# Designed miniproteins, single chains, continued (2): the designs that were tried, part 14

Each design is a single chain, and the fold is of that chain. pLDDT is the mean over its residues in the fold that is shown.

## One batch from the design tools (miniprotein)

Design m4454
Fold by ESMFold2-Fast:
Structure m4454 (fold): chain A 89 residues (1-89)
Amino acid sequence: MEEEKERLRETLYEVLEEFLERYEKNVLESSQETPELRKAFEELRRELERLVEEILNTEEFEPELRELAAEPDLERRETLLLQLVAKLL
């Protein structure tokens, strides 16, 4: 159980990091970066990391987490993760 949960955590953080790196590249690098914009990005990262941990610790999301882990397409993995985040809001 703990080993499977750790693998799911690693997978979710990989998807999250790829999403955040794409967001940073497209938003921050193509715009004039300000301290306020950087702070907002860091707050977004922390909030998304918190939501990922909440998802991982919620047994009710286990079927959706298994679906995400079985998805080979990164873009679809990102979509599934965002759908899980939306269910917590």
Scores: mean pLDDT 74

Design m4455
Fold by ESMFold2-Fast:
Structure m4455 (fold): chain A 89 residues (1-89)
Amino acid sequence: GPERERKIREYARKLAELLVNKSPVEEVEKLFKEIREEGLSLFDVVSTAADILREEGHEELAKRLEEIVDNSKTEEELEKKVLELAKEL
């Protein structure tokens, strides 16, 4: 529903900001814990973050997140790959 979609966009914006700012990986881990506590899909949040990054001109970061989403079969794998990306930034 609209409230769930709003929450997905809010967390996606926070994730995009953490990646652009090259924030510590621990901040991304904390955000993923909050996403899980809200019962939201990590796939929905990460996919939306990629869309936000592309719209804001962060093309390379957007492509890297899109590739992670496309190549992850579980939320655990998705989280691991996004955390590895955050460590490399």
Scores: mean pLDDT 90

Design m4456
Fold by ESMFold2-Fast:
Structure m4456 (fold): chain A 102 residues (1-102)
Amino acid sequence: MDRAERLAIRGARRARRGDLRGASRLFRQASQYARQAGDTGVANSLDGTANTLSFASTMDDETARRRIVARSLRSTGRSMRTSGPRASRSLDRAADDIERSI
């Protein structure tokens, strides 16, 4: 899980900076490593976030985009609380920072 956690942390940082496409790629890679580690729940959550960020990158409404991104990051943070606590904290921090910018 260490590799998946590191990639999720990097993804959260990119999402916080507005690089949703870059973040999506990192979360997709993190999902693959989580799946290889046997954590299908975390893998599915990371894949879901990657898809959400890719979709959000096409949205014209910046406020709606930021809300959807923050919600997705927080949801994945919850799924990683036990197996990836560092990533969970990073995802929650990124979600909070994005929400405060609205």
Scores: mean pLDDT 88

Design m4457
Fold by ESMFold2-Fast:
Structure m4457 (fold): chain A 64 residues (1-64)
Amino acid sequence: GAMEEENRRLVEEAARILGLQLKAELGGYRVEVRVESATRAVVTVTTEDRVIERELTLEELRAL
């Protein structure tokens, strides 16, 4: 429904913002955002040596 669609968009936007912050902190590493559900997204930061993943939930969105 509309609420689920809106929550999905909010998770996606928050994950994108978080990805930009992580990229800034890590000095230009590649950032990828994956929305897995209406309440869950994964932000992946790729460096030359490793991959860092951060999961974002609805509760974390409320903390923002």
Scores: mean pLDDT 70

Design m4458
Fold by ESMFold2-Fast:
Structure m4458 (fold): chain A 75 residues (1-75)
Amino acid sequence: KYKKVKVTVIDENGNKYEATTPLLVKPGDRVTVYYKGEKLFEIVDGTLLNINPKFKDKIGYEVVDGKYLKVGIKE
């Protein structure tokens, strides 16, 4: 369903770290996600926002356990 790729995640305080997609996002999370130096999307309060139009058709998401958001790049 989702590709396992390394992404760079930047939190609301500007801290940068690596993660592997798909990401599991909880309510209250606020991060910006980058792939190979390009912005993929933003998460605000656990919600997927501001998807980069270049990747719009490649980004997938689903709600897990009624409250978490699973977000990644489609295979």
Scores: mean pLDDT 81

Design m4459
Fold by ESMFold2-Fast:
Structure m4459 (fold): chain A 100 residues (1-100)
Amino acid sequence: KPSLIEKIKERLEEIREMVENIENLSEEEKQQLMTLILGTAFELSDLARKVGDEESARRLSELAGTMVNAIRNGTLTKEQALELVEELERVAEEVLKKYE
């Protein structure tokens, strides 16, 4: 049975893989990516708040909103998507380090 932390790390890896392939994703796959980003950011924001890291919680919500809106509007380039996922991973790593 994977821990919550292990599940979050798995979802982050799935997000990276999908983002690296963003130009080849179907509309259904883009919807799955948006759902995965929102769910992962929500779980990480909850963990951030539990360790008193309100700044990371706000940053996670901002990043998720930016990524989802850009995907939905068809404005997200692969380069921009990779920059945003790297930032998401950095904030996630900071939060998970405090929780582990």
Scores: mean pLDDT 83

Design m4460
Fold by ESMFold2-Fast:
Structure m4460 (fold): chain A 115 residues (1-115)
Amino acid sequence: SMDQKLFEAYRRQTLRIIRWLLENNQDLARARELQAQLAAAKTLDQARAIKARAVALDDEANPERVQRLRDRIRALLAALGVAPAEQARILAEFEAAFFETRGLLVAALEFELAL
């Protein structure tokens, strides 16, 4: 089913975030707890909640990286002349995204500005 495919996608993305946390020794105890919660998750909503927690944990460990990416995406959206309502939508997606996805969003906007 589509829900099963979405659940599997969120589970894989969340597991990648948890592995990143574990590999970088940022918060082993909370990362392991999230890993156990993810293994017990059975619904898309549970997987979304655990992903949001994992993103928040990564952001907490990397505040300077978060601020740098936020400043960069805001500057790019302004430079490209993106309308305020569309800026708000993109920024909401950015805040919900894992840092790798945030980096890809920034790179895509930088490429558009270079055209």
Scores: mean pLDDT 85

Design m4461
Fold by ESMFold2-Fast:
Structure m4461 (fold): chain A 94 residues (1-94)
Amino acid sequence: SSEEIIEEIIEITEEFLEKLKEAKSLDEAQAHMSEAYKKIEELMKQLSVEDAKKAYELIKKMIEEVKPELSPEKQFLLDLFLHEIEEIVKELEE
């Protein structure tokens, strides 16, 4: 079910990006980011390094597509989010 886990990560990312667009404050945006990160971290730790890298690349593409529609502050939060997801992948690599 690695494919099912990756699909769940994509769904969590889509929901997070929608909530981020609608967030009325940076505190609200950070809360959504923290919730999404926690869920994605738990799921990615269940994947092989190869599948975790695949999930990371999909998340990166989704972020790159949405980023131009966002304020500079929300774009910065997405850069932080992507960096934290990349660190999960690095921790899985030996």
Scores: mean pLDDT 88

Design m4462
Fold by ESMFold2-Fast:
Structure m4462 (fold): chain A 79 residues (1-79)
Amino acid sequence: MKKEEAKGYKGMMELYFRATRFHAENAKETGSEGSIKAAKLATELAVDYGRKAAELDPSIKPEMEEMIREAKELVEELK
């Protein structure tokens, strides 16, 4: 039960992590404020889902924490 729910949250985290990377790269290339805002929003969602996944399945916590750190670093590089 909890592992299946964790898998769902992990999938959502991976989706929003990919969105964070995409929007962050676009923001760096174009300087678009819309892309900066989208990257920040995607990062917030990735962090929330990643933490929920790790809470339900502690075995994936190191993987989720690493992805959370990478997502935050991508946004911190945006001006």
Scores: mean pLDDT 83

Design m4463
Fold by ESMFold2-Fast:
Structure m4463 (fold): chain A 70 residues (1-70)
Amino acid sequence: EAAFREGLRLYDAGRYAEAIEAFERALAEQPPASLRPAVLLFLATAYQAAGRPEEAARVAAEFRAEFPDW
C-alpha cells in the first residue's frame, strides 16, 4: 500500500522511472486482490510514459490474463 501510494506521488510529479520502481516494489509485496489491478494498470502507464512500450505491453498483457473481466 505505501509503495503504491509513493508510486502515485512520483507519477504525478513526472518521475516515471522512480514511479516504476515503487509500483514494482508494491507488486513484490503482494498487494491485496482489491489493489493488485490498480498497481498493474499504473505500472503499465508508467512504463508507457517513461518511453518503455515493450515493458508496458508485457504488464498490460499480464493484467488482461489475470483480470479478463475488468
Scores: mean pLDDT 81

Design m4464
Fold by ESMFold2-Fast:
Structure m4464 (fold): chain A 84 residues (1-84)
Amino acid sequence: MKIIKLELPDGTVLEIEEEKLEEVIKLYNTAKSDEEIIEFLKKTTDEKVKIILLHLANNEKVFEKVKDLLSKEALELTKKLLNL
């Protein structure tokens, strides 16, 4: 299992499995609507996947629809990444 170290704009480093990172990037590139991104965020159980996808989407409306699914730590990190 290959682990990728992903540095976020705030200096936070996330260690994520390469396969999971590729899945997130593929979804982001193929999603045709914010609703597809929101539905994926509701189905995934991996908080790192949620954080990365929310950062890539860079969309406050998507964040508002899924923020209740995030831990306190993930919520604060995601708010910082979105400049909220």
Scores: mean pLDDT 81

Design m4465
Fold by ESMFold2-Fast:
Structure m4465 (fold): chain A 109 residues (1-109)
Amino acid sequence: SKLKEKFKNLIVETAKTSKYIRDGLKEIYKKYGDNEELLKYLAYILEPYLNAFDENASPYDEFMARLTLLELVNLYKSGKLEEILKKPLSVEISEDAIEGVKEGLKSLV
């Protein structure tokens, strides 16, 4: 679906902008794999910036996507990500969003 491709593209394109983010996301994916709570959490935090790499998108959305993934990597490196994943999201995340995030992370390995 278009939604799946947008989430995948958001992860892939953001990872291209920073070796630190790319390497951090690779480590996260190797540790957690396709853990559903991780994929849901990533989809949740990235949804506001889903159009960041669209034609005529604001540079602000790209900056926010990058900052969001940088903060995720820092949460992982500080050991705080596991605490976040222990508390399931109270919002419904679409299967297309989850699959898009999963495909994006897989493409980095």
Scores: mean pLDDT 86

Design m4466
Fold by ESMFold2-Fast:
Structure m4466 (fold): chain A 82 residues (1-82)
Amino acid sequence: KIEEAKKEIKDALEAAGAENVEVKVEGKKVIIEATKDGKTYKVEVSKEEGGEEASEFLQKLKVTDEQANEISKGLLDAIEAG
């Protein structure tokens, strides 16, 4: 389940144009690192804060609203599975 959620997040970010996508789940935290347009972005999302940090991260990556919703859902699923 955790590996499936990690793959879902990675695939969605790659579909949005991100490269070198790394997704880690550590306890109740999901850590994502991704490169887009030559810039590397990193975010840590916890269960308590939910998608707030993820929202800012996705805005910097300039993903569509549809892609942002898909990635955010995957993040919550990964946090719940971890």
Scores: mean pLDDT 74

Design m4467
Fold by ESMFold2-Fast:
Structure m4467 (fold): chain A 67 residues (1-67)
Amino acid sequence: SVEEKLKEIKEAIEKGDLTRAAMLAAQLIVDSKSKEVADKVIELFEEMGVPPELLEALRRLADSILA
């Protein structure tokens, strides 16, 4: 489910595994092709204070997939 994937992403960020978090986020955005899901993923990363370059990369990916 989307909720379980978001939990996995959150756990990866909490452990400092930003590579895993980014991969899980990218997969969820690509698989769902949903603006609502992409927005939730980006908001989670923003709330957890990840580096701005990672947020920018995720926004660019979402734009590319959802355009």
Scores: mean pLDDT 83

Design m4468
Fold by ESMFold2-Fast:
Structure m4468 (fold): chain A 91 residues (1-91)
Amino acid sequence: SMKEEIRRLIKETVRLLLEAQAPELPEEERERLAEEAAEIAVNVYKASLEEAKDGLERIKKSVEELKANKRPETEEERKHRREKLEELIRA
């Protein structure tokens, strides 16, 4: 699914570039070249795409865990609370 979406985005990008840089080329030719470019790009970057996907999945999991769990007091919050308490006791 992601590979299909990346392929489509690359094809669309190349098509737009060809429309801008080579408008004299027949539309059918531009479409064919865009498809070829997308095919080559996907094959060349296959390993990088898999690594990116794994990274995104890890980030997604971390975000979901943070949302599911009540966050404990941070060290800064704990320090601030202690300082405030000491100030009240010394007054």
Scores: mean pLDDT 62

Design m4469
Fold by ESMFold2-Fast:
Structure m4469 (fold): chain A 70 residues (1-70)
Amino acid sequence: SKEEEYKKLLEEAKKLKEKLLALDEERHQKILNKAPKEEIEKLQKEVDELKAQVEKKAEEMEKIEKEIEK
């Protein structure tokens, strides 16, 4: 059902947000510990990619929500 699809997207978005927070915290700790620039830049790229994925999931959820309400 559309409701089940929405619930799955909610769970996926939650997991992506949790992963995003964990990676951003790891990046922050690497900066504080003066880790190599290459390592910090790699984490930054992953954080940026996850932010884009979270935004895309939010858009997909909004689309399904409109379909459920009809």
Scores: mean pLDDT 81

Design m4470
Fold by ESMFold2-Fast:
Structure m4470 (fold): chain A 81 residues (1-81)
Amino acid sequence: SAADEEIRTLARLAAQEALELEPDNAEVQALARKLYELASDPTASVDEILAQLEALRAATRDPALQAALDRVIAQMRELAA
C-alpha cells in the first residue's frame, strides 16, 4: 500500500540520518543498519520496523537526532493505524 511504502521510505531515511549523525556510536550504527535492512525486506512487518526504530531511538544520544526520530515514530504510528 502507499502507507507501507511511506513507512519504509521514512525508516530508510531515519537509518541513514542516524548513521551520519552518530558515526562513533557502535550500537546506533548496528541498529540503524538493521532498520535499513528491515525497511528493504518485503517480508518484514510494520510492527518489526517500528520496534527497530524505537530501539534505535533509545540508543541515540544526539538531541537533534532524538527529536527527528521521535517525529518519524509518531508519523509511522499514525500511518500504521
Scores: mean pLDDT 88

Design m4471
Fold by ESMFold2-Fast:
Formats: sequence, C-alpha cells, structure tokens
Structure m4471 (fold): chain A 55 residues (1-55)
Amino acid sequence: PLVEPSDEQVARQAAINQQMNKLIEEKGVTTLDEYAAVSQEVADQVRAQQAQAAA
C-alpha cells in the first residue's frame, strides 16, 4: 500500500533534505526559483545513483 512510506524511503527523503540545505547555504539561495533549480539538481543526482546501483 502507498499510505505510508517505507523506512528506506524516509531515509532517502532525509538525505535529500540535508543535501538541499547544504546547497542552499553554500550558494546563498534565497529565492524560490533558485530553490527549484537546486531541487531538480539533487533529484537528478539521486536518480543517477539509483541507476548505478541497479546495474
């Protein structure tokens, strides 16, 4: 069922949040547009990692 995320999914979300906070601090992001760009960059990295693990 898709009602509650698994422990693995929760851990993945926490890692994404930490990485986003780090990038926001490093780049000095203060606008929502910049935040959206960083969010997409992090999503691409996570997707690449999953593809690498699946190989």
Scores: mean pLDDT 71

Design m4472
Fold by ESMFold2-Fast:
Structure m4472 (fold): chain A 73 residues (1-73)
Amino acid sequence: SEREKLLEEKREELKKLGFSEEEIKEIEKARELAGEGFKLEQADTEENRARAAEIAEQVRPIGERLAEKLGLG
């Protein structure tokens, strides 16, 4: 489970940066949603584009909070 090891390492890094377990779960969910949106873009339909845009809107505020907390702007 190389993926599980990488996810655990990322969780530990986020904990060191002061993120709570709840915040880490939100980040992980946003990452999964972003991956879903990417997969939808592989089948170029109007419905898939609309859903991908909806996912992007859901992920954006989580990404902005993460960037602000990390000082990335």
Scores: mean pLDDT 72

Design m4473
Fold by ESMFold2-Fast:
Structure m4473 (fold): chain A 75 residues (1-75)
Amino acid sequence: PEEVTPEVVEVKRVSDDRVEVTLKGPTGTAMPDAEEVAKKAVEEAGYKATGEPVIKDIEVEGDTVYVTLLVPVEK
């Protein structure tokens, strides 16, 4: 059990063709497929991913890591 699935905190449309996804996980935990998790999060929110997610920001708050990604979407 070396992998932990990151939690989706926020899915927010920031432009006509971009959705911002914020993921969180505990510090010291691997998030090997943050881009894939972000893609699945936008699909669950009803969007269609049209390209690969880009990591925009990584923040650490106490024992939690937040990763923010931009996902290109169709709608």
Scores: mean pLDDT 75

Design m4474
Fold by ESMFold2-Fast:
Structure m4474 (fold): chain A 73 residues (1-73)
Amino acid sequence: SEREEAIRRLEELKEEVRARAAAGEISQEFADEAIEALDYVKRALEEGKLSAEEALAAVDQIRGLVDARIAAA
């Protein structure tokens, strides 16, 4: 389902953000902010405040911010 896909992509991005911070590619402060944003999206999806489509769009937006930060480092 789209909801299962959204949760999977969100958890994959959280794992990637942790790995990137551990590798020194992004700051721990930025990683913590990105993870908090992803946790918020997950809670909002679970509470029915976001659709699966909106959650996927939010994950893609956070992904773009992470990629931009890595490119700037």
Scores: mean pLDDT 86

Design m4475
Fold by ESMFold2-Fast:
Structure m4475 (fold): chain A 87 residues (1-87)
Amino acid sequence: MAARVAELRALADEIIAKVSAEVKALQDRLKLPPIFADDIIAAIREKAAALLAEAIANGWSPETLKTRLLEASKKIIEEAKRKYGLS
C-alpha cells in the first residue's frame, strides 16, 4: 500500500519536473514573459494533484496515471499556446 502510493507520487513529480523544464525552455526560446511558464506549471501541478488523488482512491496503475497526466499537460500547454497566439 505505502510503496504504491510513493511510486504514484514519485511518477507525478517526475512528469511535472519534465514538463516544467520543457515549458521553461519554450518560454526562453520564444522570449515569452515569466507568467507564461508560471501559469502553465501551476495549472499542471493542480491537475496532477487531482489526478494523483483519483489514482490513489480508484486503484489506478502507474501507466494510467502517466497517460492521463501527460494528456492533461498537453491540453494545458496547447490552450496556453492559443492564448498567446503560438498555435
Scores: mean pLDDT 83

Design m4476
Fold by ESMFold2-Fast:
Structure m4476 (fold): chain A 66 residues (1-66)
Amino acid sequence: MEGLVRAARSAARLSEDPEMRETLLRAADDVEAGVPGAAERAKRAIQKTVSTLSDDQVYQLAADVE
């Protein structure tokens, strides 16, 4: 659970898209609050964000969540 929150917040920090950043931060908050389905939504948002990141940004995200 904490790993997903950390990944979502790290992805938000690396994302230059303000709408994606808001989506990731909201997903992280929902996971912390134990909202049903929040973990699935967070995983989808992270995956979508990762597909837009550079190799260096993906490396930073991986380091933040290992």
Scores: mean pLDDT 75

Design m4477
Fold by ESMFold2-Fast:
Structure m4477 (fold): chain A 87 residues (1-87)
Amino acid sequence: SEIEKLKEALLPGSREMVRETLRELGLDPAANPRTVEEAARRLAELYAEALVRTKQGKPVSTEELGQRGLELLEEALRAGEAERRAA
């Protein structure tokens, strides 16, 4: 329940982060809607899990979190190329 609420709260910011990254690389977010939504959902989940863990006093590696976030954005970029070819 708490993690689902956090995912919903983090989703708009995650969407904008993905859109900004696509624009920086010369890609149109409007031409890659599935990439934006999928990557945003994955990022929101990653950050929600990290927040819940931090609240519980459990260790969270900032370095690992940052690396995984970058990996999700890279995955979104690769998927965006496939969508652009299909559109």
Scores: mean pLDDT 76

Design m4478
Fold by ESMFold2-Fast:
Structure m4478 (fold): chain A 75 residues (1-75)
Amino acid sequence: IEEKREEAKKLSDAISELMALRAEALKKGDEETVKKGVEALEWASRKLFAGEDLKSITAELQKVVEEMRARLAKL
């Protein structure tokens, strides 16, 4: 029960970070990073609806978050 709660929290944290990075990219005019964030959220939504493992979804979103951070650091 606690493991599932921690997985849900990590997923929520990853989504929140991705949304924050998307907002920063929008302010900086980086349309490609904005698009990357939108596509990642749509992908995660589809996987959650399909009943995919939360840990796997979170891991993939964390990869996108790190890629978005790296791109924004160069602007």
Scores: mean pLDDT 81

Design m4479
Fold by ESMFold2-Fast:
Structure m4479 (fold): chain A 107 residues (1-107)
Amino acid sequence: MVEVESSVSEVEVDEPTYSAEQLGPGTVRAEAFQTNEPGTRTVLVLRSPAVSPEQMARVLELLAEAARNLAQATGSPEDITPEEAKLLAKARDALDEAFRILNEAAA
């Protein structure tokens, strides 16, 4: 079983612009902070009890990559540049891969 929860809160942050950690068995959390608008963050929480430690490590890596790319792309308040579009695509690909790993573990 995979559950995704997202929340946004305003916090002043300088560094780091992202983090990812395991909160407990089958639960991982990632945060992304906007670098050009301090005080905005996105929190992602994934819960899947049916993953191996190796799969969990890979999911944490992918969530950290997605959070980093989101922090860099979503910090721009004006227009999405081609570079930002590439970062958003990378974030989406990383999330899709993380969900694929979790779904395969749950099957």
Scores: mean pLDDT 57

Design m4480
Fold by ESMFold2-Fast:
Structure m4480 (fold): chain A 82 residues (1-82)
Amino acid sequence: STKIIEVKIEAETGEDASEALAAVKEVAENSEEDVIIKVTITINDDEEGFEKALEAAKEAQKNPKVEIVKITNKKGEEYYVE
């Protein structure tokens, strides 16, 4: 049976979000079990910090065990990663 792990990242900077997403990717890569890590991200940073978080989310989602549910910016706008 597939194990679902839900992770919420709340970050003040794109750097902090990027580091958290790298840790999620490492957990996914080291898991021998059938797991899906569902990640919801909230960024309280400017446009540059948001873009850094979005890039890190796209990188993490290259692992099929990582699913980025959504990224919410400081204005409360929700974005889906494809």
Scores: mean pLDDT 84

Design m4481
Fold by ESMFold2-Fast:
Structure m4481 (fold): chain A 88 residues (1-88)
Amino acid sequence: MTEAEYRERQLALFPGILAELAAAGNPLAAEIAALYPSADDAAREEAIEAILRGQAEAYGYALAGDEERALAALEEGLRRALAVLRAS
């Protein structure tokens, strides 16, 4: 799988993932899910990149056994995505 194919697949899955997290009571995911459909393409791509970066950092920390930093990295990714969507 190329980087472009991975991004395309992630973009297709993200609305569903955000909806599931929002339904589970995640307030950052709920606000992102509400703002995402009305954002422009540039803001959407930047928001997705922020979330993917947070996930990549979280995965690295989780492999090292640092659960606190892994959770903080996921939350930071969501927080950055929300900031991008609010600024658009």
Scores: mean pLDDT 76

Design m4482
Fold by ESMFold2-Fast:
Structure m4482 (fold): chain A 90 residues (1-90)
Amino acid sequence: SSSQRDTLRRIRDIVDRAMAIAQEMLRLDPTNPLAIEAEAAATMMRLQYTVLEHQLQSGKPVSQADLDSAQARAERVYAFVEEARAQLLA
């Protein structure tokens, strides 16, 4: 549905932004544990997004509630990555 596609687009946007921040942190300090943890968190969320996209494309039953929960999880990962960047730059 258009609502499900809109939620997936929002999840992808959040994940892409989290990944960009994590990659910038690794560029600044590639051995810093905060940068490594941020990339790991963003990468795991990207994998979860890919699974959800594949499930919707393959006709598997995915509810709007499942997508909303995934968006909330992506937002928590983004917040974690933002906090990690703030700590790295402190």
Scores: mean pLDDT 87

Design m4483
Fold by ESMFold2-Fast:
Structure m4483 (fold): chain A 57 residues (1-57)
Amino acid sequence: SEKVENLTRAMKAALEAGIPEERVRKVALVAGAQLGIPESKVTEAVKRAKEEVEKKK
């Protein structure tokens, strides 16, 4: 879904900017709910974004 992909990119950018994972997760859950994205998909996107950022370290 384009909405999930956009949310994932935004989360990656926030994590790369040094925003704590806990804050990114909370913001992503709120944004996901507003966009009609299931919580499970938001949680998967957060995990994927974190893994992709960590791979670059």
Scores: mean pLDDT 79

Design m4484
Fold by ESMFold2-Fast:
Structure m4484 (fold): chain A 64 residues (1-64)
Amino acid sequence: VSQETLDREVEAALLYIRAVVHRKAAERLKKHGTTPEQFEQSIKHEKEADELEARARRLDAEVA
């Protein structure tokens, strides 16, 4: 395993962790949100989580 492969695996892991944080934020806003603005913020967090997961999957694919 090369150093580059290890660096990619670490980066992918960090992206997955970051995505989890955004999903948790979106879930809390959906459960406790009562305003249109709060629901809009939940959608933004979900979109960021999806983008981070897509980036992590791309990095995983590069090492295969």
Scores: mean pLDDT 80

Design m4485
Fold by ESMFold2-Fast:
Order: sequence, then C-alpha cells, then structure tokens
Structure m4485 (fold): chain A 86 residues (1-86)
Amino acid sequence: MSREELLEELKKAAVELVEAVYNGDEEGIKRYSERIKELLVQLGVSEEDAERAVEVLIGNIRKAKEAGESVETIKKKVEEIIDSMR
C-alpha cells in the first residue's frame, strides 16, 4: 500500500474512532484503535509508539467531548492533522 493510501485509510479510521468515542461505542473504539495501530506501524511507527499515540488520541477525544466540542469539529481537526503528514 502506498503512503498516500495508508494516510487516507488512517484518516477514515481516525474519523470513525472520533464518532465511536462520541457515541460511547466501546466495540467501535476497540476496532478502530486496532486499525489505527496497524496503519501507524505500516507508516513506520513502532508498535509501542503506535499504542501510546492511540491512547493519547482517545484521551484527547474524550476530553473534547467532556468540554462540549462538537463531533464534527473534532473530526475536522483530526483530518487536518493527518493531511499535514503528507
């Protein structure tokens, strides 16, 4: 898979993770977290760093939800971060 294809799949998985966290979908959180870890490893991140990155991302999404930020705002922020990795 090309770097561009990996980044597009990462963006999709990250958006799905934001939605799962906002909906309290614990099974979705586990599924999309696993997918993001796999994609980060394929992008050259170590398994340990990928696991830590996903835990930090989930924590930040939960904090944003608790602060009353909209799901659409957080989806857009996550997409912009991944687009900056190009």
Scores: mean pLDDT 85

Design m4486
Fold by ESMFold2-Fast:
Structure m4486 (fold): chain A 78 residues (1-78)
Amino acid sequence: MLSAEEASKLAEEAGKEALRFRELAERVDPSDGARYTGYMLRAIGSAVEAYLYGELAKKKGGEIPEVAKEAMELFGIG
């Protein structure tokens, strides 16, 4: 089972990926709806991972990384 530190690190990595894919989605040409949708789905999935790993870290006495909180807040998760 993951340690609090390992869960916090995975939440941070997932939060960074969520923000990265959202930024990529915002830069997509408006005519390319498929690319926009693909990036947004990846961003949402990563934000959910940030939430799940963040909750595991918190349950083990660790902290939810700020970037994970930012990703969660951005997508209305938690």
Scores: mean pLDDT 85

Design m4487
Fold by ESMFold2-Fast:
Structure m4487 (fold): chain A 76 residues (1-76)
Amino acid sequence: SDGDRIMKTALDNLRKTGEEAGLSQERIDELVEEARRYYEEMKARGLTASSTAGAAIYAVGLGVDGELEQRKEKKE
């Protein structure tokens, strides 16, 4: 499935970005699990994999960006 392929790539990128940004493995795992659960729940409701994957990728990106901004603020 294209959605499954896109989701795998997004989760791999999330882990890499989080590690490079110095996020804890626990926090990275939380973000990954949240995105995975959202994707599976929407997919189970009969939404198309492509549209659901896009929404999950967006949610994952926002989670990482939010965490990075918090760490940036605390560094000051």
Scores: mean pLDDT 65

Design m4488
Fold by ESMFold2-Fast:
Structure m4488 (fold): chain A 77 residues (1-77)
Amino acid sequence: MTEEVKRLLDGLIQQIENLIKAGKYEEAAKKAEQLIEELDAAIEHLRDSDPELAKVLEKYRERVQELLKKAKELLEK
């Protein structure tokens, strides 16, 4: 379960990274914002039922937040 979730999230992060590399900063920022919202909802839901998985999702949220900041900075240039 945890490994399956990690693989899915790594793929989604790679998609956002690829959009940034392609100069599609607006699309990258939009996807990152959407993923953060989905991760926040999942973390809240899982915190009591699966705190280990919630912790993994919190780590991925940090990575996505960094990509969002990068995409927004590049959009302003």
Scores: mean pLDDT 83

